# Ledger of designs, part 96: designed miniproteins, single chains

Each design is a single chain, and the fold is of that chain. pLDDT is the mean over its residues in the fold that is shown.

## One batch from the design tools (miniprotein)

Design m3330
Fold by ESMFold2-Fast:
Structure m3330 (fold): chain A 63 residues (1-63)
Amino acid sequence: MSKEEVVKKAEERARELGFSEEEVKEIARLVDTMVDRLGGELTEESAEKIIEEALEWGKKKAE
């Protein structure tokens, strides 16, 4: 799985959850950073964990 695919999947899930376009972009940036920090092979399992963490972060930050 590519970083671009993971970012797109995160953006789609964030929009489905009702995040604003600004929040979706912040979540996308966080996912991009988390993928870069992973340093290893991007698997479906690691991608799902990254997306979950980014979405949880977005929910906590949303006022």
Scores: mean pLDDT 79

Design m3331
Fold by ESMFold2-Fast:
Structure m3331 (fold): chain A 66 residues (1-66)
Amino acid sequence: SAALKALKERFKKALEEELEKVEDYYIENPSPQTERIIRFLLKQLGYSQEEIDARLAELKAQYKAG
């Protein structure tokens, strides 16, 4: 149904917005707890293990550069 599709899209958008906030926090304050939260959110969004590992590597590079 159109209503169910709209609800799923809203939930996906909420997860993406939360991920952005947690990634921003991680770049400033990297921790194993925050890394676990990012991995969990990426997995819920349907990313593969390889994509998740690549994204964490990018975030770690941003922390070291900033």
Scores: mean pLDDT 84

Design m3332
Fold by ESMFold2-Fast:
Structure m3332 (fold): chain A 55 residues (1-55)
Amino acid sequence: ALEDIVTDFMEGKLTRKELSELLNLDQQKSQELDEALRSASSVEEAIAIVKQFLA
């Protein structure tokens, strides 16, 4: 499910608000994740970033 959510976000099917709500993130964590995801060059890299962020 997490991989599918991140893939949908990277493909533009989910907004940042929807992603944050699905991952249960506050405003600060949502912004930090958004900044981290800006450096991702692939969906696989984005999934790895999100998994590390949620750990």
Scores: mean pLDDT 78

Design m3333
Fold by ESMFold2-Fast:
Structure m3333 (fold): chain A 74 residues (1-74)
Amino acid sequence: AAERVAAIPGVSEEQVRLAAETVRRVQDFVDKGDIDGAVDATSLGLTRLHDLGAPPEALRIVADYAAGLLNKGA
């Protein structure tokens, strides 16, 4: 996920780091079986990325990856 966000032209290093942090938090919650926590972490991370002006493609990449983790963890 973070690799794909980093490949988008015009994305900042801060936005790439936030995408990586969001994905890591979602994975941690899924690994613990905390699906509600994983959903909340996804929503908060996407909101923060949007507030930082991340392009819609970056938001889509993070959302799709998080959805994939949730579908495999359930």
Scores: mean pLDDT 79

Design m3334
Fold by ESMFold2-Fast:
Structure m3334 (fold): chain A 75 residues (1-75)
Amino acid sequence: MEEEEKEKREKFKKIEEEILKKATGNENTLEALKKAFELQEKLSELALNNDSEAIQELVKKEAKYFDEIRKKVKE
């Protein structure tokens, strides 16, 4: 695995931990976060299989999930 991909995954993990800490008071947000993490794991598998089209769709969807969750947590 390339260093850049490892660094990106590590940054996502830190963001996930921060969001989880802020989401402790909202069960719906916590469940949505679990789904986002599951999508990220699937994305990693697709990257290994070189499925660029599916990767782009999942990246777009995952980014929207994190964005929406972060907005809900901030509110």
Scores: mean pLDDT 67

Design m3335
Fold by ESMFold2-Fast:
Structure m3335 (fold): chain A 62 residues (1-62)
Amino acid sequence: MSKEEILKEAMALYEAEKYEEAIKLTEQIIDDKRAQALKALALAKLGKWEEAEELEKKSGTL
């Protein structure tokens, strides 16, 4: 299973407003900056803005 497959599935879950499931998938590829950024966005949608902001600063804005 590739990191790209997991990332695409996590993005699809995020678009479907399934933020918690999206976060779980991003945690499987914890070293990927794109996954960290998606996790931060999903955390913000769940109302965890402080955690999202901290992760975004660590992963970068891209």
Scores: mean pLDDT 74

Design m3336
Fold by ESMFold2-Fast:
Structure m3336 (fold): chain A 63 residues (1-63)
Amino acid sequence: SAADEAIERSRKRIIEKAKKVAGDLSKEEIEKLAKQAEDDSLAGKEDRDGSLLLAYVHLEKSK
């Protein structure tokens, strides 16, 4: 469906942006930053790059 195509397109866009933010970071470093962003979000702090890495980690684990 058009909705499924839009979701897949958004998923790929998140992955591409996350790869640019991650640069030379290892998978372990990405996961640590993602967890920190989750904790910061719960504490009312905004971290755009960390939130992007968090979304990427969730997408990777959903596969």
Scores: mean pLDDT 75

Design m3337
Fold by ESMFold2-Fast:
Structure m3337 (fold): chain A 78 residues (1-78)
Amino acid sequence: GAELLVQLGEAKEKAEEAAREGDVETAKKYTEEAIRLGQELLDLGASPIAQENVEAAVKAAEEALKEAERRAKELEEK
């Protein structure tokens, strides 16, 4: 459980870092990884507090992907 939670956090951070650079491919890769890890953690019966943290991390990764797509489009339009 603990190792998966660390991996989820790392996936979220990597998605957010990719979003800052407008790297859609990398942001998508780590967002998909965060979704997979989040689902695996929920299936293992995480506590209510852990469930909230898992859902927040997955949502943060999904928002990072949206931001990456927005920034990539902005850079392409220039």
Scores: mean pLDDT 80

Design m3338
Fold by ESMFold2-Fast:
Structure m3338 (fold): chain A 73 residues (1-73)
Amino acid sequence: MVTTADEAFEAGQKALEEGKYKEAIRYYRAVVTLSPADSPLAIEALENLAKAYERLGEFEKAAEVRKQADEAK
């Protein structure tokens, strides 16, 4: 089933709120893949992806995706 970037973003937000951080990471990565890199949705997905990595203790990965978000702004 083909998921749109908007559907992936909503699913990612729900997963993040439910503490399903690995699932949230998968959805936010899908948003980034399906969206133009400089789109507001992709930037917000990268920021939420960084939050999910922080909750898993993956601080280096969180810093990397935050840098990607800052470069897209």
Scores: mean pLDDT 79

Design m3339
Fold by ESMFold2-Fast:
Structure m3339 (fold): chain A 83 residues (1-83)
Amino acid sequence: SLRSQLAAHVVGAELLIMGRALERGEVIPAPLPDAKSEEELRERLLTPEGIAEWAAWLARVGPRYLSPAELAETLARLEELRA
């Protein structure tokens, strides 16, 4: 579904951020540190609370690891999940 594709894009951006942070020798907090699995992380992304936590996390860490275009696309897909 479109919703699954939007969620996959946002999770993909998290993996990209984490990978780039690791290459720089930097440690960053996870978007949902209480999530115990990748499936739980994806399910939280389908809730208003989870979307808000992801948006706040991307605003904090996104500019450090994503280009402006990559960040804008990820935030746009996250807002489409909210709608």
Scores: mean pLDDT 76

Design m3340
Fold by ESMFold2-Fast:
Structure m3340 (fold): chain A 90 residues (1-90)
Amino acid sequence: KLIEELLKKEEEKIKELEERREEVVRRIAEIERRWEEQPSEELLEEMMELGVEEVKLAVELVVTRKMIELLKEGKLEKALELLKKEEEIK
């Protein structure tokens, strides 16, 4: 049942990452709207910061989806290795 617990945790993480990605995309769209009204260096800086966050979230989503795939295939050792590496680079 360890695989079931890990699967549930990674699936919850996917939901959190997708929600965070949706929030970042929504905030970028709001800044794009404000940019069309009045461009500013502050808006450009905010867009750049959100762009970096979106890339980070996209990478974490790819890694987490791979983790779920490995767990569903019963490759627990590979999944745990990937988890350990992810924690080391945080």
Scores: mean pLDDT 79

Design m3341
Fold by ESMFold2-Fast:
Structure m3341 (fold): chain A 105 residues (1-105)
Amino acid sequence: MEELREEALELLGKAERIVRGELSREEIEEVIRRAEELLARLPLSEEEWEKIREKIEKLETMEEYLLLGAVAAVALAVNPDDPRAIALVAMATIEVGRMALKELE
């Protein structure tokens, strides 16, 4: 779990750089790919995935996704082995990346 947590926090840092316009299209696509691979490795039940997706689907802006990711990162500082918090960080990062790619088109 430590390796997954560290990767999720690194990806959140990349999401902050995406919001600042500091990453190229190719770098943003790589961040999304890494976050999707991270999600595939998490030991979560279908019920836990449904609850996480519901939280993400309610948000509309890059700033809202980044704030959710930041809150999940704080939760990880308190409970570093929480796979749900890791999932929220990774999913928030993916949505920030997807929104940024739409703005580049």
Scores: mean pLDDT 85

Design m3342
Fold by ESMFold2-Fast:
Parts: sequence; C-alpha cells; structure tokens
Structure m3342 (fold): chain A 100 residues (1-100)
Amino acid sequence: SSEIEELARRIEDLVLRLVILALDGGLISDAEAQALADATGRALRLVYDPSASLEEIEAALRETVARARAIAAKSGDPEVEALAAELERTVAELLRALRE
C-alpha cells in the first residue's frame, strides 16, 4: 500500500538523519550506528515479507525505536531527541496501518 511505503521511507529517512547527526557529533560509535541501521533494515524487510507475523514486525520495529531512543537519551542533543521522538511516532503510525 502507498501509506505503508510512505511510512517505511520516512522511517529510513529519520534513521539516516539521526545516525548522520549522532556520528558527526561524536555521540555514538560506528558499532552503535551499524546496529541501528541493521535493526531498521531487518524491520522494514519484515514489513514487506508475506511470511512474517505481525508480532515479528512489531518486535523488530520496537527494537529500532528502542535503539534510537537509547542514542537520544545519552546524546543530550535536542535535535537527536526530536528525531527519535518523530521515529517513535512514525513507527506507531506504521503499526496502526499494518493492523488495519
């Protein structure tokens, strides 16, 4: 669906912006950035996998949000915090769309 595709693209864009800002600010390690990128990629692949359960998709998306929030919490950067909050809202909207 176009809504799911739009929300998935927005999640990718928000994660990319958060990772770039946090790395440029020296706020995270390369390993932490890679872990968030890997979790995001896995979650979005599950969204488009017809064999994946809603529970698996929800768990993967929640892991992505948890990793982004952990980065934001230790960063103290208001822009990183705002991006993590927007990611959490966008993930909630994607989960709502998937349940419909």
Scores: mean pLDDT 88

Design m3343
Fold by ESMFold2-Fast:
Structure m3343 (fold): chain A 73 residues (1-73)
Amino acid sequence: MQQELQQQKEQMEKIYKEMKEEAKKLLEQGYSPEEVKKKLIEKYGEQMKALGFSDEDVEDEVTRIVEEAKKEL
């Protein structure tokens, strides 16, 4: 149980890193933050749901990742 939760956490950390890098790339290409959010939900939403996230959780996490990516640019 705890070991399974750790594996899910590691997979989430990997997805978060990939999403943040993708968000930075899309922002650099001139996409708006709103467009980037939509693209990330389309690309990663199913993977996040497979890890136990709801639709609302996915939208909230993607929003946070896009805002973090904006601050790092």
Scores: mean pLDDT 80

Design m3344
Fold by ESMFold2-Fast:
Structure m3344 (fold): chain A 80 residues (1-80)
Amino acid sequence: MLSEKEAKLRMKEVADKLLDELNANPDASREERLALVERARAEMVEIAEQVEDEKAREELLEEIRDFEAHLREVIARREA
């Protein structure tokens, strides 16, 4: 099981990798960008679910939802 601190570090690694992939592929379609976001979200959720503290886990899941929503909005604005 992961501590909240370990989970946050791993989630940051996933987020950084996602942003690097999005920046490396500026010509990627909306569908391709959304697929990358969905993959990163799934990885982050798996990390958060390994946190034993219920409150910390819930807070991490909320942060994941906010991060996903923000990126989906940014992608939608570029492809609109």
Scores: mean pLDDT 80

Design m3345
Fold by ESMFold2-Fast:
Structure m3345 (fold): chain A 69 residues (1-69)
Amino acid sequence: KEEAIKHLEEALKALDQGDVRATARHLGRALMYADGEAKRHLQESLRALGNGDVEAAKEHIEKALEALK
């Protein structure tokens, strides 16, 4: 849980800085430590990021964080 949360928080920072590559890397790392609802939101955030939908990616990262707490 702690590793997934850490990588999701780093992904949000990278996304706010416009660093899409760093965002994707941190989301991929978080996916290794997430299950259930959090994993679903992580997969949705990666899909949104791949489609250039930064707003949707951010929303799903935030929902993944909620699911882990």
Scores: mean pLDDT 82

Design m3346
Fold by ESMFold2-Fast:
Structure m3346 (fold): chain A 74 residues (1-74)
Amino acid sequence: SASENLQRFFELYQEFMATASEEAKEHFKKAVEYLLLHGDKEKAEEYTKKAIELANEEAAKIIEESFRLLTQLS
C-alpha cells in the first residue's frame, strides 16, 4: 500500500541521512525536492545519480530503493 511504501521510504531515508556524506545528503535532498515540490522527474533522477556516485555500494542500494518508493508515491 502507499502507507507501507511511505513508511519504508522514511526508514530508508533516515538510515541514509544518518550514515551518508554531506555531499551525498545534499544531492539526495535536491532529488526529493525536484520530485515532490517541482514534479521534475528528470532532475530528480539526475540528482539521485549524483548521490549514488558519492555513496558506497550499501548506501547506493538504499538511495535506489528510496527513490523507487518515492516515485511510486508521486
Scores: mean pLDDT 76

Design m3347
Fold by ESMFold2-Fast:
Structure m3347 (fold): chain A 77 residues (1-77)
Amino acid sequence: MEEDIKEKLDLVLERLKKTKEKPNKGEQQLIVLGYYLGYISEELAKKIATKEDFDYVKKLLDALKNEDLEVLKKLTD
């Protein structure tokens, strides 16, 4: 799972670097996830993602850490 996230993150970063296209919502959330996992700097994550993306990903990670399946289901549905 962690390896899959890093692979997707690297692909998004390469695309953004090469095309200069704006990231979509899923890509913004993936970048914030990369920041919380230590793969992306805070400066880069804040440049690409919004405060809402940070709040969403933090809630998702807190739910995963606490094994809160109800919150996870609500966030991923």
Scores: mean pLDDT 72

Design m3348
Fold by ESMFold2-Fast:
Structure m3348 (fold): chain A 84 residues (1-84)
Amino acid sequence: MLNEKLINEVEKVLNELKELYKKSKDEELKKRAEEQIKNLQDVFNYINVNSNILSGEEQKKLFDDAINDANKLIEEIKKELEEK
């Protein structure tokens, strides 16, 4: 079973990335956002399929890595939007 706090954090990150993507309308940013969304979904699927083998700590570490990558992209897009 996945930690509800982690699931909520991932959903928040995905929603923020989606909003930033809508504002930029940049093809490159759109592509990067789509790739990051897919990566997060792939991590979810991997953990779900392997939940009987993966410990809670291992699951958290995999999500933390994916969330960290997404947050880096979010910060980059935010800086561009704040500059214009």
Scores: mean pLDDT 74

Design m3349
Fold by ESMFold2-Fast:
Structure m3349 (fold): chain A 90 residues (1-90)
Amino acid sequence: AEEHLEEGERAFEAGDYETAIRHFEAALASSDPDLRARAQINLALALAELGKLEEALEYAKEALRLATTRELVLEAVAAALYVIGRQLDA
């Protein structure tokens, strides 16, 4: 699960958003809510890059529900705001 987050982040940095999404989706199988929250934040960002803004916002909202730390809450809020900004620009 952590390995899938790392692989997804590498794919995202390379601009391969489809590959990134597959790895982040695999990370959702984790029993760790913090790891699932990170996967959902990354899914929101990758989906936003592909223009799937409604789906991206849903993942950002789900990440907020799972976030147990201040850092994850702030990251999830930032992802949600980024997606909302993209929706307003679209």
Scores: mean pLDDT 82

Design m3350
Fold by ESMFold2-Fast:
Structure m3350 (fold): chain A 84 residues (1-84)
Amino acid sequence: SELEELFKHIKESLRKATEELVEWIKTSKEVDLKLVEQAKETLIAQTEQAIKFFEEQGREDMAKELRELRDEALKRIDEAVREK
């Protein structure tokens, strides 16, 4: 299914973007909190567009999973900032 391939691609993109941002926060000597905020806002906006798309396709299961993954990603980012 093209929808399932798109869904898999979106999940991988979200995972990779989250891992890269968390790694950058953990390994950088100084963290620009404004850049972190902008990255979080971009991640939220992109994920919301994907969630809406899957809801419009009648895939509430996919939309729900993306919300859960987004919330987990934001929590991981916030935790990485707090531990810095």
Scores: mean pLDDT 88

Design m3351
Fold by ESMFold2-Fast:
Structure m3351 (fold): chain A 63 residues (1-63)
Amino acid sequence: VALTARQRAILKLFDKDGNGFLSAAELLDMLKNVQKLPGDMQREFDIDNNGFISIEELIYIVS
């Protein structure tokens, strides 16, 4: 699925390694800084429980 310009901007800002995945630490930093994502959605980000979140997973949540 294609990313919108705003979704790409958000992901680029917080996806510091640019590999299409976010570490748990980077995701937490995003949540603390923007307060856009509700805390009850944290389970969505921690689906893998390995500290990584896919770009598509994050897009689905922030959209």
Scores: mean pLDDT 52

Design m3352
Fold by ESMFold2-Fast:
Structure m3352 (fold): chain A 93 residues (1-93)
Amino acid sequence: LEEDIKLLLEYSKKNNKEIYLSFPLSDTLSLEIIIKGDEVTFRLVDENGNVLWETTDFEEAKELVTRLTEELNKPVTKEHMLAVIDAIEKEVS
């Protein structure tokens, strides 16, 4: 996964293309990560694609993921999503 994220980021920078990642949190909520070069945007979206929340701050994104996954009692999803966000932050920063 971390190696895959690194390759996706390198591809985005090299080809000047936007990368779109979607992580389902529940049946009705997903976290979307939009990557274009060094710019990363995090969005919380509903099942109809409505944007409920958006940030470009990694700390805010990690806090939201932590709170939502704890509320939903999904510790494995929390670990996985935080690892992905950390991998992206390491390559972009």
Scores: mean pLDDT 79

Design m3353
Fold by ESMFold2-Fast:
Structure m3353 (fold): chain A 75 residues (1-75)
Amino acid sequence: SSGEDASRAALEGSREAGGKMTPEQARSTGFSAAGAVEDGGKDTGQFSGSVSAFSNGEDMKSAVRAGDSAALGAE
């Protein structure tokens, strides 16, 4: 549910960037962000935008568009 919305935003961001993120990769990214929020993540950007991206689907889409899935906190 909440993780699915973030997953859809990630997939759309990848498409806009010309990336080839799979639906499974998008779900993993979205659910990781949702898990960070549920486990006490903060909107202060504790995980390089993962928490912020989940709280705002547009943020997640923008982050993925700017640098594919790597921009969502894969360092």
Scores: mean pLDDT 52

Design m3354
Fold by ESMFold2-Fast:
Structure m3354 (fold): chain A 94 residues (1-94)
Amino acid sequence: SLEDLLALARELLASRGFEVVAERVLEQTEDHVTLGFVARDRADPNRRALVFADFRRLSEDRYLLTLTMYVERLEDGRVVFERLERIEEEVHLP
C-alpha cells in the first residue's frame, strides 16, 4: 500500500540519521510511486536532504526502490551542496 511505501522510506531515512519534516506524494500509478521528502540531519540542524523515493512495481509484493538524496548544509547564511546519494534496492512488502 501507499502507507507501507511511505513507512519504508521514512524508516530508511531514519536509519541514515534523518528526520522527515515534510512529505509529498509526487506521482502515483498502479506500477510507479514517487515520494518527495524534506529531511533534517538529527546530528546537525543545519544539514538537510531533499529526497526522491521512486518505487517501481516488479511483481505483486516486490518493488525496485531508487532513493535519491540531495544533501545540503547551511554555512554562514549560505546553502552549500554537500553530496548526492543514490541507492537502488529491491524491496518486498508484506
Scores: mean pLDDT 85

Design m3355
Fold by ESMFold2-Fast:
Structure m3355 (fold): chain A 88 residues (1-88)
Amino acid sequence: SAELEELIERIRELEARAQAVVARLLAQGPLTPEQQALLAEMDELFREMGEILNEYTVEKKISLEEAKERLEELLRRLEELIAQLEAL
């Protein structure tokens, strides 16, 4: 569906931003405890998104509507975390 394709594209864009911010922070020196905590939260959100996509696309265990609702919630939280990391 077009809606799911748009969500997947947004995830890919956030993955690219996440990789860029991690590379920048590591180039500045050792990560602070605050940066490490935010990166751990970011990794967990990406993991949860992957599980939802797998349950919908591969396992067929959840509906499109359920997958969308869960992904949109995680995307909002992930965008906030990446913005916080980009501001550091």
Scores: mean pLDDT 86

Design m3356
Fold by ESMFold2-Fast:
Structure m3356 (fold): chain A 92 residues (1-92)
Amino acid sequence: SEAEERAREYAEKLIKTGDKVAEGAGRAALKALETPGASEEALRDAAEGAEVALEGVETGNVTKEVAGAIGAIGGAVEAALANPEAAELLKE
């Protein structure tokens, strides 16, 4: 889906920044993508959070970066809640 492609693209860019908050946001988006049975809503939330976090890094807006990271983590949690078996993937 478009949400999966966007989440992956933003996640890869975030991880490459070397910023710990941005890396966390990118890893959360990747965990949502790795979660079997993740809803389109969870993937979209992870992608939107990752996009906001990346925009925060690119514009030097720490508040936006943190808000984006929280959004990406929220998407990953939503994905995990849809499949309890996949919740173990979030422990990495």
Scores: mean pLDDT 79

Design m3357
Fold by ESMFold2-Fast:
Structure m3357 (fold): chain A 94 residues (1-94)
Amino acid sequence: AAPVISDLKVEQLSPTEIKVTWSWTNTSSGPVTITVNVYKDGKFVARKSVTTTSDTAEVVIKGLEPNTKYKVIVTASNDAGTSAPVEVEVEVKE
């Protein structure tokens, strides 16, 4: 089956950086590619991808502005397909 994302967590590291951590379930053999897309007011800001055989992963998104709300959208893909997107809103503080 396509992966199912769980335990999506966003942690602020600095006034310009966030860490995105997540888990997933994947019954298919082979690696999972996770894509993190970051938006501000509907405008694309940043993207990171990681490919792993682990069931957890993290990425750090840099170059953000303090006192700004971002939408983080995460998808996971394997041989069986792409997960439903999981969205979280984060406010980056000074």
Scores: mean pLDDT 78

Design m3358
Fold by ESMFold2-Fast:
Structure m3358 (fold): chain A 60 residues (1-60)
Amino acid sequence: MNPFLQKLSEEDRKRLEEYLKKRVPPGVTVEEALASLTPEEIGDLVIDINYEKLKELKKK
């Protein structure tokens, strides 16, 4: 597993895994998809996920 993934909070990691679950082709696990991502791709996805979470919090 990528060391970058271990630095993410459990919530951020779960959201990233959930996002990838929708995008992975049949026969590929989310863990395998995560292992194929570059550090830059992981960073971009985490930023997007955190931005959406912030928007959701402001909704209340």
Scores: mean pLDDT 67

Design m3359
Fold by ESMFold2-Fast:
Structure m3359 (fold): chain A 64 residues (1-64)
Amino acid sequence: MSPVEAAVEFARRRADEIIAAAPSPQEAIERLERARREVLSSLTDEKVKEAVERVFREKIEELR
């Protein structure tokens, strides 16, 4: 598995966990925005950052 694929799987799993744990869509969005910021700040590779940001952005838009 490539670093991009591994990061995408990690981001997707984390986003799904946040959504499952949140009592409302609004709280899920808030928690996803925070998780996105934290995860992206830990990454240095631009392609990995772009892929991870896309995963979180798509999950957030689905809840709006």
Scores: mean pLDDT 82

Design m3360
Fold by ESMFold2-Fast:
Structure m3360 (fold): chain A 64 residues (1-64)
Amino acid sequence: SVEDKVQEIVDELSKGLSPEQQSELREIARFTLKVLKSRGYSDQEIIERMSHVLTLLSKDLKAR
């Protein structure tokens, strides 16, 4: 499912993050997924957009 693929992205990007940063990443992922699904994006579009956004967020969190 799209949820499973998003969870795999979150799990991979969570490596090297603190528990607090992992929690923030998961919360943002949940909210973003809900918004994209509500707007009628396809599973493929959701995966591509989520991968991009979460990668940038993970990089920002690691820089803190």
Scores: mean pLDDT 84

Design m3361
Fold by ESMFold2-Fast:
Structure m3361 (fold): chain A 85 residues (1-85)
Amino acid sequence: MKEEIEKILDELLARLPASVQPIVEEFKRKVLEIYETKDKDTFIEELNKLSGEALKKLKANPAVTDEDIYLFSKAVAKILELVEK
């Protein structure tokens, strides 16, 4: 599961412009940290909090497109689907 989460976020990073990559890289680091240290229910709660903070930062950047927001949201949804199975 951790390897699948890393793959989803690495594929996201490869598709995003350089201007937003630091936001997503910090998000990836934090997501992997909580995955290793927290139970499943706490992971889902913390992932939702972290994704909300990342979305806030992305939306504050005028270079971010609707497509970039969609790709980020799709990646988060894939991680949730993986963990909820």
Scores: mean pLDDT 81

Design m3362
Fold by ESMFold2-Fast:
Structure m3362 (fold): chain A 110 residues (1-110)
Amino acid sequence: SLMEKIKELAKELGILEVIEDVKKYLEENLDLPEEEKEAYIISVLLSLLAAHMLLMGYSEEEIRKILTEKLGLSEEQTELVLKAAKAMLEGKEKEYEEYIKKLAELLLKE
């Protein structure tokens, strides 16, 4: 599953505990229907992975390659992950939330 691939990548990057803590927090506090909740959580976790990789000095091209080849994301999903990650790092909360909602909608269609 995409969630298992996210956890595997998080473990390789040394942030599995952060990813699991955020997942648990969102599962307990997010007021959404179950399928919408899962898509939103996955979207947040993907943006956190991408933000961490940016902070580690990965290029946007390397991150796109990891998201598409390793996680199996579409090009459109990958661009939304990168936009959300950059918005998060820049403290642009409104833009971040809009990108996360769009990403969650795309994930729900699959």
Scores: mean pLDDT 88

Design m3363
Fold by ESMFold2-Fast:
Structure m3363 (fold): chain A 75 residues (1-75)
Amino acid sequence: SSEGIEILEELRKMLEEQLKELGSEEVVKEAKKIIDEGYKKAVELGMQGKNEEALEVVKEALAKAFELIEKAKAE
């Protein structure tokens, strides 16, 4: 639904702001890699008509990227 897409877009904006504040080039690269790989898998699933699985892959990629950022902030 459009509401689900809006939530994912909001999470993406939050992720980008966190990456700007982080200041760690290596963590930024790794987070972007996670998102890029998730997007690639989602596209492949979408091409197979597996739209619900594609959405779950995007959610998982965003969650992993946020986890990486949180770990980078932890001392």
Scores: mean pLDDT 74

Design m3364
Fold by ESMFold2-Fast:
Structure m3364 (fold): chain A 89 residues (1-89)
Amino acid sequence: MTVEELLEEIDRIIEEAKEEMAKAKTEEERIEVFVKYALRLEKLMKELAANPEATDEQLERALRKIYEMMEELMSRVDLDALQEAVDQA
């Protein structure tokens, strides 16, 4: 993927994560959403960071967006239950 395609995909995934978290009715569903999107965004961020065409400004912007989304999603989950789910993934 190009840098531009990776940035667009990250933005798309962040929006999907927020929508899916808003639809989650149980703690189990919230944990599943968090784990699913955290792993997808980690993969995309690693691909972006490994791309030599990516500028420091683009990396910082993407990381900030991901961090803000992760913070928002984490506020809606039980961290102990999340840790258990991550260890099983």
Scores: mean pLDDT 77

Design m3365
Fold by ESMFold2-Fast:
Structure m3365 (fold): chain A 63 residues (1-63)
Amino acid sequence: SELEKKFEEFLKENKKIRQEYADLVAQGKADEAAKYYSEKSNEILKKLGITEDELMRLALERL
């Protein structure tokens, strides 16, 4: 479905965001890393048109 395709794109983008988060933490920029992760994750969800509720539902369906 369209929603499943959006979820797969979210997972791909989240992998990239997590890597950058890890790199920032390794540089001692923990506060910057947390802000980056939050802002970029929310940006991707908004861009893909996935709500937090839809993301949670899809994650549970994949368990």
Scores: mean pLDDT 79

